Designed miniproteins, single chains, continued (3). Designs and how they scored, part 62

Each design is a single chain, and the fold is of that chain. pLDDT is the mean over its residues in the fold that is shown.

## One batch from the design tools (miniprotein)

Design m10143
Fold by ESMFold2-Fast:
Structure m10143 (fold): chain A 99 residues (1-99)
Amino acid sequence: SLIEELREFARKTIESMEKYYEEVKPQLSPSQAEELEKKLKEAKEEIERLVEEYTARLERTTDPRERELLLVQAQLRLVGIETDFYVFAQRLLKEEKAS
């Protein structure tokens, strides 16, 4: 189902961000690592809200084309959340190198 596909995409997005956090964490100060962990938690909460929103919309939508467009919209928003997280992590890494 499209709902299962959305949930799987969200799960993989979270796993990618968690893996990236673990890879970056040793390069950061303890305070920067805490900032990145907080950003990861906020991103996960945003993803959870997005999945709930689009699941409800998919359950109310019967047109197959509109359902496919909702999945694409949700996936693009998930990519945006992941991209924002990576950009945030890169800023912290640059600050560590400047210190």
Scores: mean pLDDT 88

Design m10144
Fold by ESMFold2-Fast:
Structure m10144 (fold): chain A 117 residues (1-117)
Amino acid sequence: SLAEEMERWLAEARALSDAEIKERLDKALKDGVENSSRWGPEVKAQSEAQMTKINQRLYDTIAAGKAAASLTPAQRLQLAIAAAHVLNADSTDGKEIAKMVGLILRMIGDQIDAELA
């Protein structure tokens, strides 16, 4: 079920170190730029602009997580899925998307806990 997949994604994200989390985020952003760089400078510039927009939307989504203290777990998941798809827009690897959903859910949870402390 979707709920069981969500629990798996969250558990996997919690098992990752901060360094592994950072490396996976950095890799997802770089892979988007590098895959486009082979097509020439104009395509690279377009990819960099697109990645800047993706990064901004990711930060906006995480910031919205602070207000998510009043959201249901299902609504928090929808937010995390949207953010993961924005980050991995060009990825066809569902496993990478699932890991990003788990990571974002963890980040939202940590943000809420920090704001409530």
Scores: mean pLDDT 58

Design m10145
Fold by ESMFold2-Fast:
Structure m10145 (fold): chain A 77 residues (1-77)
Amino acid sequence: KEVEELEEKLRKAYEEGDWESAVYYGRKLLALAPGETSEEALEIARESLLELALKAAEELGLLSAEEVRAEIERTLA
């Protein structure tokens, strides 16, 4: 099933520290079957997005890691 394949790819990407791929598969899961996507898979996707945002903000000098984390937590709450 497509959902199971995407969740497996999401978990594998997360385990490998490939957060960009994890976010990509998480987005596909939400678009394809939001009601069938497991809570665990959604949490993995959110954590991967947070890690990407922190890294990107630090590299671009837009915000400190602490500021990015606070803004994302506020937005996702």
Scores: mean pLDDT 73

Design m10146
Fold by ESMFold2-Fast:
Structure m10146 (fold): chain A 54 residues (1-54)
Amino acid sequence: MKIEELKKRKAELREQLAVYRKQAEAGNPDAQRHYERLARELAELDEEIKKLEK
């Protein structure tokens, strides 16, 4: 995967995290679980981008 595609995916995940964070703060437990999963995926993508830029 090209680094540009990874950065694009990271931006998409950040948008999704913002949505699920709002819903989790409103008391939606499903949104909380989605937020936690997406936060981990974002961290993994950030590590992958860093490795490709090395």
Scores: mean pLDDT 80

Design m10147
Fold by ESMFold2-Fast:
Structure m10147 (fold): chain A 70 residues (1-70)
Amino acid sequence: EEAAIRRYAAEKGLDPETYVRIVRALKLVRDPANADKTLEEIAREVGFDSLEEAEKAFREMTGRTLEDLR
């Protein structure tokens, strides 16, 4: 649930809004129904302004990139 995800991020000193976007992007990237979508489209769907912004946030919080999950 979004509220629980935000709380977890805050307790870890992470930005809750960015963390929620990362969790949503992760779910979309791993969904086979989205295999034909670009990472840029997924980043925009979850509220990032660009793929570069999403990749930076994902790397800083998880140590991996969205591309690594394709």
Scores: mean pLDDT 76

Design m10148
Fold by ESMFold2-Fast:
Structure m10148 (fold): chain A 57 residues (1-57)
Amino acid sequence: SQKTYQKFLDRAEKEGEDQDSLDKLRQASQSSKPTSQQSSSVTGVSIRIIGKQIDKE
């Protein structure tokens, strides 16, 4: 969801994620294209941030 994605970006920024990574995440959200080669690094960043949220418990 768009709102969930915004929360995700806010968390990434607070966790000290790079601006480049955040920009890639935003671009991926806007693209919504089923391309297998669109920003493989974006998926990695997403998983990493989710992991940090789980660790917080």
Scores: mean pLDDT 61

Design m10149
Fold by ESMFold2-Fast:
Structure m10149 (fold): chain A 91 residues (1-91)
Amino acid sequence: AEAYVEYARKAIEAALAGDHEAAVRYAAKALYEAARALAEDPEAVRAAAEELLASLSPEEIARAAAALEEALEANRELALELFEKVKAELA
């Protein structure tokens, strides 16, 4: 599996397990790798995103989104720091 898909799955799993710090760190890694891959091969990233979403029910997607939102809010300073670093590296 592609690194961004693996990190995205790890972020969701950590968030659902209540490991907010790990969820935020994996989400930042997933975002960075996905953005780099998107610039290189947008069709491959689209296919990977569709496969990941298809592996989850709408209810599971809603739970994952809520868990990630909770993790981001619980570690807002860390999330902002990591996402600023991702943004700077991609600029």
Scores: mean pLDDT 79

Design m10150
Fold by ESMFold2-Fast:
Structure m10150 (fold): chain A 86 residues (1-86)
Amino acid sequence: SMEEKTQKELEEVNKAYQQAQDVIAYMEKLAKQTGKEGLKNLANTAYSGAQLMDALAEKSTPEVAKVARKYAEEFRKLAKEYEEKV
């Protein structure tokens, strides 16, 4: 059904979002040891998260695409915050 397809796509988006956030959290711990280069790596990782979310949005139903694009915007905002700290 369309509901089952939407649910499966939403689970994939949420899983990818959580995995990206877990990687960022791990890298934030490492960045405390690496300073400016750590912040650059965090910004790049957040931008990669945004690109992944946008790619998932293009392949998803409109309802799920809206969620994925919101997550992409959150990652872009986070990336800019890391860039401002460099």
Scores: mean pLDDT 88

Design m10151
Fold by ESMFold2-Fast:
Structure m10151 (fold): chain A 92 residues (1-92)
Amino acid sequence: SMVDMVNAVLAANPWPYDTLTPVTEEEVRKAMELLDKYKLNPTLLPLAAVAVKAVREAGFDINDEEAVEAVFWGLHNGLSVEEAIALVREKL
């Protein structure tokens, strides 16, 4: 499955993702929606899945496209998960 593929990539490449738990099917689906919306390279799927996971674990709704997009672009531009989540909290 695509979820198993993403989790295998993250397990093989823990840096820079530093995730303690696997991504879920829903998180991968939301990540795929983000990549399709922006016509981004499918190789970014693990990064996008980490962004969705980070949004959920910070207590935000994964259906909040602005929160997911902000975290994804933050991570893509070299921010840590903590720094990217701080940007979402700053908008409150």
Scores: mean pLDDT 76

Design m10152
Fold by ESMFold2-Fast:
Structure m10152 (fold): chain A 60 residues (1-60)
Amino acid sequence: AAPASEAAIEGAALAVVTALANGAAGSREEMLKTLEAAGYDREAVRRKAEEFEARGLLLP
């Protein structure tokens, strides 16, 4: 698969943070693994998700 753009990585990271904040059944690692299988850089998405969490971007 083609490398994900920065916007795509940000979207994936936001989706992970949002799903976890809403009590998704899977863990962060399971979501990151799914995104990696879809062609995302797992570590880039993880770092971006950590940035969103650190900034307090937790959705209800």
Scores: mean pLDDT 70

Design m10153
Fold by ESMFold2-Fast:
Structure m10153 (fold): chain A 76 residues (1-76)
Amino acid sequence: SKKAKQAAKLAIEAAKVTKDKELQQELNTLAKKILDDPSQSKQLADSLYQLGKEADKLGDKETAKLLYEAAKLLKD
């Protein structure tokens, strides 16, 4: 629960930092799912990690860092 709240906060932070409007919407949706469905924590962690890799590939290092951190918190 506490790590899930921290992961959701980081996903929301990433949504504020990113200039990708579609990614912003997806991250806000994922943050809600993290808080609402603890049974999907592993799948949501994998999704956050993949979005982080895509951001990293596009040179958005700050968004990628936040998403990798959120994924680690949620997987642990």
Scores: mean pLDDT 84

Design m10154
Fold by ESMFold2-Fast:
Structure m10154 (fold): chain A 69 residues (1-69)
Amino acid sequence: MMSAEQIALLNKLPIPISFFDRNRDGSLSPEEMRALNTILKSLGFPEDLPEDGVFDDADFEKLKAFLAK
């Protein structure tokens, strides 16, 4: 399951996280993570997030910096 901080951070995207969580189980599947990565790349994000949906501190810092625009 995604942490509350991951959910809060992803909800700062222009598209709510529920749009990517198609099965509504509170976790992103590898397919859903791939869709999220495609959207992030279209917005200019330079790196792929892990397909398991578990973000490390470096992933969080990069995503926070990107979304704080």
Scores: mean pLDDT 65

Design m10155
Fold by ESMFold2-Fast:
Structure m10155 (fold): chain A 72 residues (1-72)
Amino acid sequence: SAQSSEPKLFTGPDMIEKAVEWAKSQPSSNRVAYLAENSSTGGVVEKEDLEETLKKEAADSKKVLVWATPKL
């Protein structure tokens, strides 16, 4: 769909910082979806909450997918 951003893969020691900065750069929504290495661990959060969420849910993950969601 043209209304959602393409999912972006983040890996490496700075993956959380890179994911958060990327998400904040997305203009079309104040919410983002994420999916950690374990595919059962994911959700939708506000951009401001993404850093804390990833630090709790993906701190031990080797990779995270993040994408902007369209406004409902």
Scores: mean pLDDT 72

Design m10156
Fold by ESMFold2-Fast:
Structure m10156 (fold): chain A 81 residues (1-81)
Amino acid sequence: SVLSVEEIRQILRDVLANAERYSPGEVRAARMSLYILEGRFDELRAMVRDAALARGLPEAEAERIAEEVVERARKLYEELQ
């Protein structure tokens, strides 16, 4: 059987609750996926922007990338509802 969106959300929450058992990349991926599935676009925008800034990108470029990621996430969220 295909997993339901609720079952996927529970798996992602379990990863975050046991973050020490996973790589930093897996934890970030789980957090991003959960923000998308829950429609938490402001938190997603902030996380993407902060990651881009930490990598040394200018503020304007970081904001642009974050907005592009959020727009793609909104479309995916609408398809999963």
Scores: mean pLDDT 85

Design m10157
Fold by ESMFold2-Fast:
Structure m10157 (fold): chain A 70 residues (1-70)
Amino acid sequence: SATEKLMEQYIAKFVAIARQYLASDDRAEQDRLLGQLQELYAQVKATLSEDDVKKLEERLEKELEKLYAE
């Protein structure tokens, strides 16, 4: 569905920003990346239902756990 594709795109964007954040040693860059994560989360809440936001958060948590294990 269109919603499932949108959720996959959001997860990919979160993971990409999180990966950049973990690779950065510059506080100014980290602050900019945190701002991007906040803006992305606001878009998620504006575009998805509360139930779909919860499902996205659960999927994102699992993807971030994999990223942190790298």
Scores: mean pLDDT 85

Design m10158
Fold by ESMFold2-Fast:
Structure m10158 (fold): chain A 97 residues (1-97)
Amino acid sequence: SYTTTVPAGGFSEPFTLPAGSTYKVTAKNLGSSAVTVLLVDAETGELVPGFEPLHVPPGGEATTTFTHTGATGKYRFFAAPADFGPGGDVEVTVTKL
């Protein structure tokens, strides 16, 4: 598994995601504003198909499962704050199933 920290309104460090595998993604919102966690290609910024945006309430946690059908490459998480409120960190864990 891989764990990264995503600042609200920002991107995670890039990480490698192999094609053709199914992953469990858990996001824990340590901030006081709701966030939507997105998965994007690190080079293009395009949304990764099949990853449903994770809506995570303040201080809450959300989990999804997705199969990565794109290319093996570098990807980033983005945490979009819902209300431009004071951001906090989002801890995102990716586990290969």
Scores: mean pLDDT 81

Design m10159
Fold by ESMFold2-Fast:
Structure m10159 (fold): chain A 72 residues (1-72)
Amino acid sequence: LNLTEEEEQRLVELISRALERLGLPPIPADTPLLRAASMIPKEHQEAVVAELRALGLSDEQIEYVRGLLRLA
């Protein structure tokens, strides 16, 4: 998946919202997507993915995020 800078920032915003819903600190604005993924605790990755799905991410977007979490 080849994302534009705007699409990457959109995903970071959604990750931040997912973290807030779980009571975790949000990701600062303008954080690069890969760095944002590395800020998610490993024990919370599955919960974050579930929240992103609830926020309306497509299966393709969820799969991409899971890939980033594995790299981080």
Scores: mean pLDDT 78

Design m10160
Fold by ESMFold2-Fast:
Structure m10160 (fold): chain A 88 residues (1-88)
Amino acid sequence: SLEEEARNKLRESVNASNEGNYDEAIKYLEEYKKLAKQLLDPDTAKKVSDLYDESIKALKEGDTRSSAVKLTSGELLYIGSKIDQELS
């Protein structure tokens, strides 16, 4: 499924980042961002996309802490949107 593919890309990005392979982490996070945007409503997609872009920018600058914070913020919005869809 598209959701499974997105989660696999996120896992690959996190694993690459933990191994110090930032170029691969950025590649997988860009792919994750593209898939996540397709799984969300347009308003949420814009908000999470902006946070994922900030996470990617931080990785390009070698700031893994800021990258993790921005990614976590985006994931919280993603999860919240999915919960709202299930409760509706």
Scores: mean pLDDT 85

Design m10161
Fold by ESMFold2-Fast:
Structure m10161 (fold): chain A 113 residues (1-113)
Amino acid sequence: GLDELIELVQKLLDLSRKAREAKTPEEARKYVEEIGKQLNELAIKLAEVRDQLSPEDYERLVSLLKKIAELVNQALEAIEKGDLDKVRDIFAQIEEVARELLTLLEKSKEKLQ
């Protein structure tokens, strides 16, 4: 349900914050891989609760997940290039999008839609 999604987004938010402290490309890669796994689980769980969400809220949540997926791909490219400053900037962007996801899910839960 929505509570499970909120828990997964909270975990994603915490993970993105920890990822910003990465000192090496190897550390950053481990965080990106874990973020990718959480994102995949979020996408599956979101699809399962589609009927509990308004069409507008569902569309916004899907859009935010797609933004994180694109940022994950950009982070992997930056890691391959050894650009740790770029990776940290991307993790900060993932944190911002994860925060938006959390706010929207909490608001959607209040509606029980």
Scores: mean pLDDT 85

Design m10162
Fold by ESMFold2-Fast:
Structure m10162 (fold): chain A 62 residues (1-62)
Amino acid sequence: MLSEEMLRDVDRAMALISMSVIVLEGKRTGTPKEVVLEEMIKAALKAGLSEEEARRLAEEMV
């Protein structure tokens, strides 16, 4: 069975994939940075990340 830490790493990987897709689509469609950032944070939160971690990753990727 996967450990809790390994499951958390999977959640983080899923969040990064979702956030990457949002960034790429935002650049392609000319979506404002603020809207892209909010959608990235929502995707990370849905994947199970904390609000603080979601915000940090979104700011780093945008």
Scores: mean pLDDT 77

Design m10163
Fold by ESMFold2-Fast:
Structure m10163 (fold): chain A 68 residues (1-68)
Amino acid sequence: PMIPGDGEGAFAAVLGAALGGSVDGGQAISTLFTKNAGKDISGEQVIAAAEAGGSKRGGREAVGLASR
């Protein structure tokens, strides 16, 4: 799914990663949204960013929160 690059989508993705136990993944996701300057981000990119912090679970939680 595509995650909106607006403040709400980015916040939901970071919160989801944190709830999944990935603080580093949340930081990586925040950086991803900043670099894309509000452009919609694919769920696959969010999961990949969370995996950079060592947590695929954090990425799945981020996508789940941000895509609803």
Scores: mean pLDDT 64

Design m10164
Fold by ESMFold2-Fast:
Structure m10164 (fold): chain A 65 residues (1-65)
Amino acid sequence: MSKEEAAKKALDAALKAYEETGDGEKAKQAGQNMGVRLAATGEASPEDAAYGGQTAVKTLDEMGK
């Protein structure tokens, strides 16, 4: 997948975790965990997965989550 698709999946996972827990740190962890899973399954390169996870964290920080 593209780095943009990896970022979208990581952000979606983070936002879902935030809706379930109300905890920004758990949401950021969920985004990073999605990146790790995408790399582990070979759906994204390690570099694109890392970009996705980091982008999700930055987006949540910018949203005040």
Scores: mean pLDDT 80

Design m10165
Fold by ESMFold2-Fast:
Structure m10165 (fold): chain A 104 residues (1-104)
Amino acid sequence: SLEERIKELEQRVDDFRARYDKALAEMKKKASPELKKEIERDGAWLDEVFEEIRSLLEKAREYYKQGKVDEAERLIDEAEFRLNLAEFVFDTVLEIYKKKIEKE
């Protein structure tokens, strides 16, 4: 159901946020001051991405309650696409930071 898809995506966002916040916190402990600033900027950008995804899921739930199933599905698909893209991009970013820290 669409409500189940919304709940699954909300859980994925929470899990990804927790995993990423933990990884960034550990990297900051080992990073140079300059690299810490880069990590903080990327962390702030990721927070904006998570807020956008949550906003899409909230709107999807509202449309679903109104019986606007097609609009709800479109927003859920958009949220899932954005989450998949964020996971791909930030897994790459984490590997880059790990390599930079190892070279310091």
Scores: mean pLDDT 84

Design m10166
Fold by ESMFold2-Fast:
Structure m10166 (fold): chain A 99 residues (1-99)
Amino acid sequence: SSKEKLKKLAEELRKEAEKAYEEGLLSEEEYELIMKLAKMMEENKSAEEFFDYAENEAKDNKEVKNMAIEAAIYKLSLEDPEEAEKIFKEVVEEEKAKR
């Protein structure tokens, strides 16, 4: 069920990104970053790979970076729910304090 859930989230993300791009609400760069993230979700990439994507390719796009971190935390929650909750709380507190 976890792989199917991630695949459904990827499909929804692609659909939202395509619609926003067609309506002129997304830049080409932002659209490409979202489509790459959706592909990573569909391919069931590791939590580490999603974190790496957030800190490298998506680092300068706040929305996509946050989406990648959320995907990473979700993946981690399937392997270690306690650690995922700890990281989630830390990320939320840091975002509230800084952004």
Scores: mean pLDDT 80

Design m10167
Fold by ESMFold2-Fast:
Structure m10167 (fold): chain A 64 residues (1-64)
Amino acid sequence: EVDLEEYKKTKIDPKDLAKGEAPSPMIELPSGHLASLRDVRTELKKDPIDKKEIPEEYIEELRK
């Protein structure tokens, strides 16, 4: 999936936005992977940390 146009619109990526609707809102997964909650994606802007890792502190702040 190489949609630069949609990528800029959705802040993160449109494909992830659609899939994030299926999984429940959770900070971390059992594998210790990044969170798949829409709260983070909806409130979270495009950040470099998103590619690396999002600490709970960061998520709590953008959760207003």
Scores: mean pLDDT 43

Design m10168
Fold by ESMFold2-Fast:
Structure m10168 (fold): chain A 100 residues (1-100)
Amino acid sequence: SEEAKQRLKEIYERFKKAVEDMVKNPEKAEELAKQVYDLARKFADHYLSPEAKKILDEFLDKVLEKAKEMQTLSPEERKKVAEQILKDIEETYKKILDLL
């Protein structure tokens, strides 16, 4: 479980960085989201129960949809969406950590 917790923290930090990069480069938002999506899915397949995987999958799908919208949003709207994603990342991280 310690190795799983460390790996989850690494993915959490990478998600936060990706969200910051999405705001700066909205044209790359979908690509950045897909990269972190793939890493999180590989983590889930190795470490998570079916219940925890469902929580993560629902979160990842929401992030990918929001990332697709970034290119059509104003800079102010992108910041608001990023703030919501960062909040969702924190809550999902805590939920999955409690299930490890």
Scores: mean pLDDT 85

Design m10169
Fold by ESMFold2-Fast:
Structure m10169 (fold): chain A 57 residues (1-57)
Amino acid sequence: SMLDLARKLSQQLIDSNSGRRVSQADLDAAVQKIADQSGLSPSTVKKILRRLDDEAA
């Protein structure tokens, strides 16, 4: 599903930036790329990323 793809790509983004400082511009660009690939809105992708971060904390 589109949600499963977005979750997978979002998890990869989190893993790639674990322990790193990332600029807001780089985060926004990555969110847009995931949104484009999954067909979801950037706002929905941001919500998925926040949920995954909360689950990992």
Scores: mean pLDDT 75

Design m10170
Fold by ESMFold2-Fast:
Structure m10170 (fold): chain A 88 residues (1-88)
Amino acid sequence: LERSAELLRRIAELLRRAAEDPSRLEEVGEEVERLLDELAAVATPEQLRAFQAAVAATAPAAEGKSLAEALRLVADAVEAAAEALAAA
């Protein structure tokens, strides 16, 4: 449980950094993919579904927004998912 929450918090932080400097998106993307692979290895199917649902919920709000704004929305959703997992 703690490991999944920790990985999600790291992903959220990286996405926020990419939102502040989109030129780092490729570098941040590689690190995020690495963390997502770790998450898939340690998270339960229910935890993965909760994470995917939280990210999917940002899609309508991200439509028409800049890349930086979309990244911040996803980061907020990922952080909320991490807090929910830590509280469970």
Scores: mean pLDDT 77

Design m10171
Fold by ESMFold2-Fast:
Structure m10171 (fold): chain A 93 residues (1-93)
Amino acid sequence: SSIEEELREFLKKLEETKIETKEEAYKLIEELEELVAKLVEAYKDDKERAIELLEEVKKRLEEMAKKEENPEIKELLLELADVIEYLIEKIKE
């Protein structure tokens, strides 16, 4: 679906972007939250696919956090990964 393409493009952009400010981090978080909301709605009848895609997002955020040297940005990435995990558990219900 087009949302999967948007998500993959966003994840690639996220991996290639050096986040230098909290403002940039918050903007990226907002964009990801919008994509995640669209993904959950698009796959509301396909829980397995929704979970698979959200697990990919979580993994990418955790990998970015491991490489991040700014402690505040690292914390934001890890907090976002935890939010994605919470959504995965809610979908599994």
Scores: mean pLDDT 81

Design m10172
Fold by ESMFold2-Fast:
Structure m10172 (fold): chain A 81 residues (1-81)
Amino acid sequence: AIAKMFEALAKALLKEHASDEEKRKEIEEGLKEALKLADSPEARRMAAIAKENKDKVLEDIEKHSDKKDAAEAMKESLKAL
């Protein structure tokens, strides 16, 4: 669940930064570290809470996002969860 969320977020960011090799490397390294964390018991509990509150979190992102690109990436991450 949370691993798919990180993969969706990384995919969205890689698409946005397709022409920036340094940013692509940072995103790929961040995904590797995030996937290690995603296998923790804490990550599984957080994923369950996020999934149960998905609609409310999506509404909060939509109301408070001053950065459209980050908001879209986070929405895609929650849909993958």
Scores: mean pLDDT 64

Design m10173
Fold by ESMFold2-Fast:
Structure m10173 (fold): chain A 60 residues (1-60)
Amino acid sequence: MEELRKERQRKGEEISESLERMFRTERESPEEAPRVGEEENRRVKELAEEMLKLRKKEEE
């Protein structure tokens, strides 16, 4: 149970980091923003799916 909580927290932190990286890139390197945004969007989507799976396991 404790491992599932930590794993979910870690994935949440990674999502926050990815979002922050996207916003920072838009501000500081707008020419690279489309490429970085696409990479980070895909990562966020994968992390969100994994978090949903972990939440489901916690409820069982």
Scores: mean pLDDT 76

Design m10174
Fold by ESMFold2-Fast:
Structure m10174 (fold): chain A 75 residues (1-75)
Amino acid sequence: SSMDERKKYIAEQTLEGIDSIIEYVRRNKLSEEEKEKLLAQVHKVVDRMKEILTDPELKEKLEEKLAEFEKVLKE
């Protein structure tokens, strides 16, 4: 359906957005408070996307991307 195509597109854009945030974190020195706020915001976006998505592969990609983001924040 066109709604499923739209959800897929938004999920793909979300993944690209998180990649951009990962790159930003790698290039900039963030405080622990800034890292915590950013992590909370990314978690909210990923959780919301997982609620609206029906495709298990897209959900898995979002979970993997969130795990990558969390790992980068610990570096």
Scores: mean pLDDT 85

Design m10175
Fold by ESMFold2-Fast:
Structure m10175 (fold): chain A 83 residues (1-83)
Amino acid sequence: SKEKEERKLVLEAIKKVAEAMIANPDDTEGVRELAKKLAEEVYKKTGNQEVADKVLEIADNLIADPSRAPLTKKVAEAAIKSL
């Protein structure tokens, strides 16, 4: 379904943002730029600004607390597998 496809795109984007934060937790600008690019790709594929904005919100949350990135990645991976 379209809803399942949109959910998968958002979860894949969130996973990539979390992976970037794990790799370089001090690279705030790099993570922000990646999140912006991924949000634009989600919007292009879904036409849904609310789900694209969710990618940016998660990135801001991880920048504020990088220690959450490993759990965020694990949760996103589990959610993708359950789709």
Scores: mean pLDDT 85

Design m10176
Fold by ESMFold2-Fast:
Structure m10176 (fold): chain A 77 residues (1-77)
Amino acid sequence: MEEEEVVKELVERGRERVLAATGGITDEADLTEEQLRAALEAAIETAEEAVERLKDPELVEKAKEWKELAEKKLEEL
């Protein structure tokens, strides 16, 4: 199933982007404001890619929700 492969690719790429942005730190409490901002920007980028590439309405809706949450958190920084 092509969509399942797209989901795997997006998860892997998103994880790589976040780890690159945070220098490998996964605990939000240990992140600097700059690292948190970079991680949120990486999450937004991945969510935008998911909205464009996914065909499942439920997955697209979740990606939009994640993007909105990340954008809101970025605005609060």
Scores: mean pLDDT 74

Design m10177
Fold by ESMFold2-Fast:
Structure m10177 (fold): chain A 67 residues (1-67)
Amino acid sequence: MEEEKEVEEAKKEIDEALALFAQHPNDYRALQTALARIDEALSKVKDPEKQEELRAEAGTRLRQIAA
């Protein structure tokens, strides 16, 4: 289904954004870039329940990197 492809693509984009932030976890610009890329990826997910699940997972992983 088309929605499954959007979710899989969003997961990949979020993973890439978090990987880039992990290279510079104390860099404010890297944090801003990661947040912008995550928001962009989530905006492509039309299912609000799946969008919220992905946002929660990304937020948790972002905090773990920044800790």
Scores: mean pLDDT 79

Design m10178
Fold by ESMFold2-Fast:
Structure m10178 (fold): chain A 73 residues (1-73)
Amino acid sequence: SYLEKAADYIIELAKEIGVEADREEVLRMLEEDGEAAVALVKDMLLSAGKSKEEAEKAAKKVKELIEKARKEK
C-alpha cells in the first residue's frame, strides 16, 4: 500500500540521520493524521541539520504518497 511505502520512506530517512523510529507508530500517524506525519518529517530533517530544500522535498514526497493512499479504499 502507499501508506506502507510512506512509512518505509520515513524509516529510511530516520535511519540516514541516526534517529530510531517505530514503524507501527509511523503507520498510525499516517493513517490518523497525515498532516502531522508531513510536519514530523520536515521537523526531523531540519533538526538533523538538513537544508530547508531537502526537508521540504522529503515532506512533499510523503504528502504525495498519503494522497495516493487516500484515493485507495
Scores: mean pLDDT 81

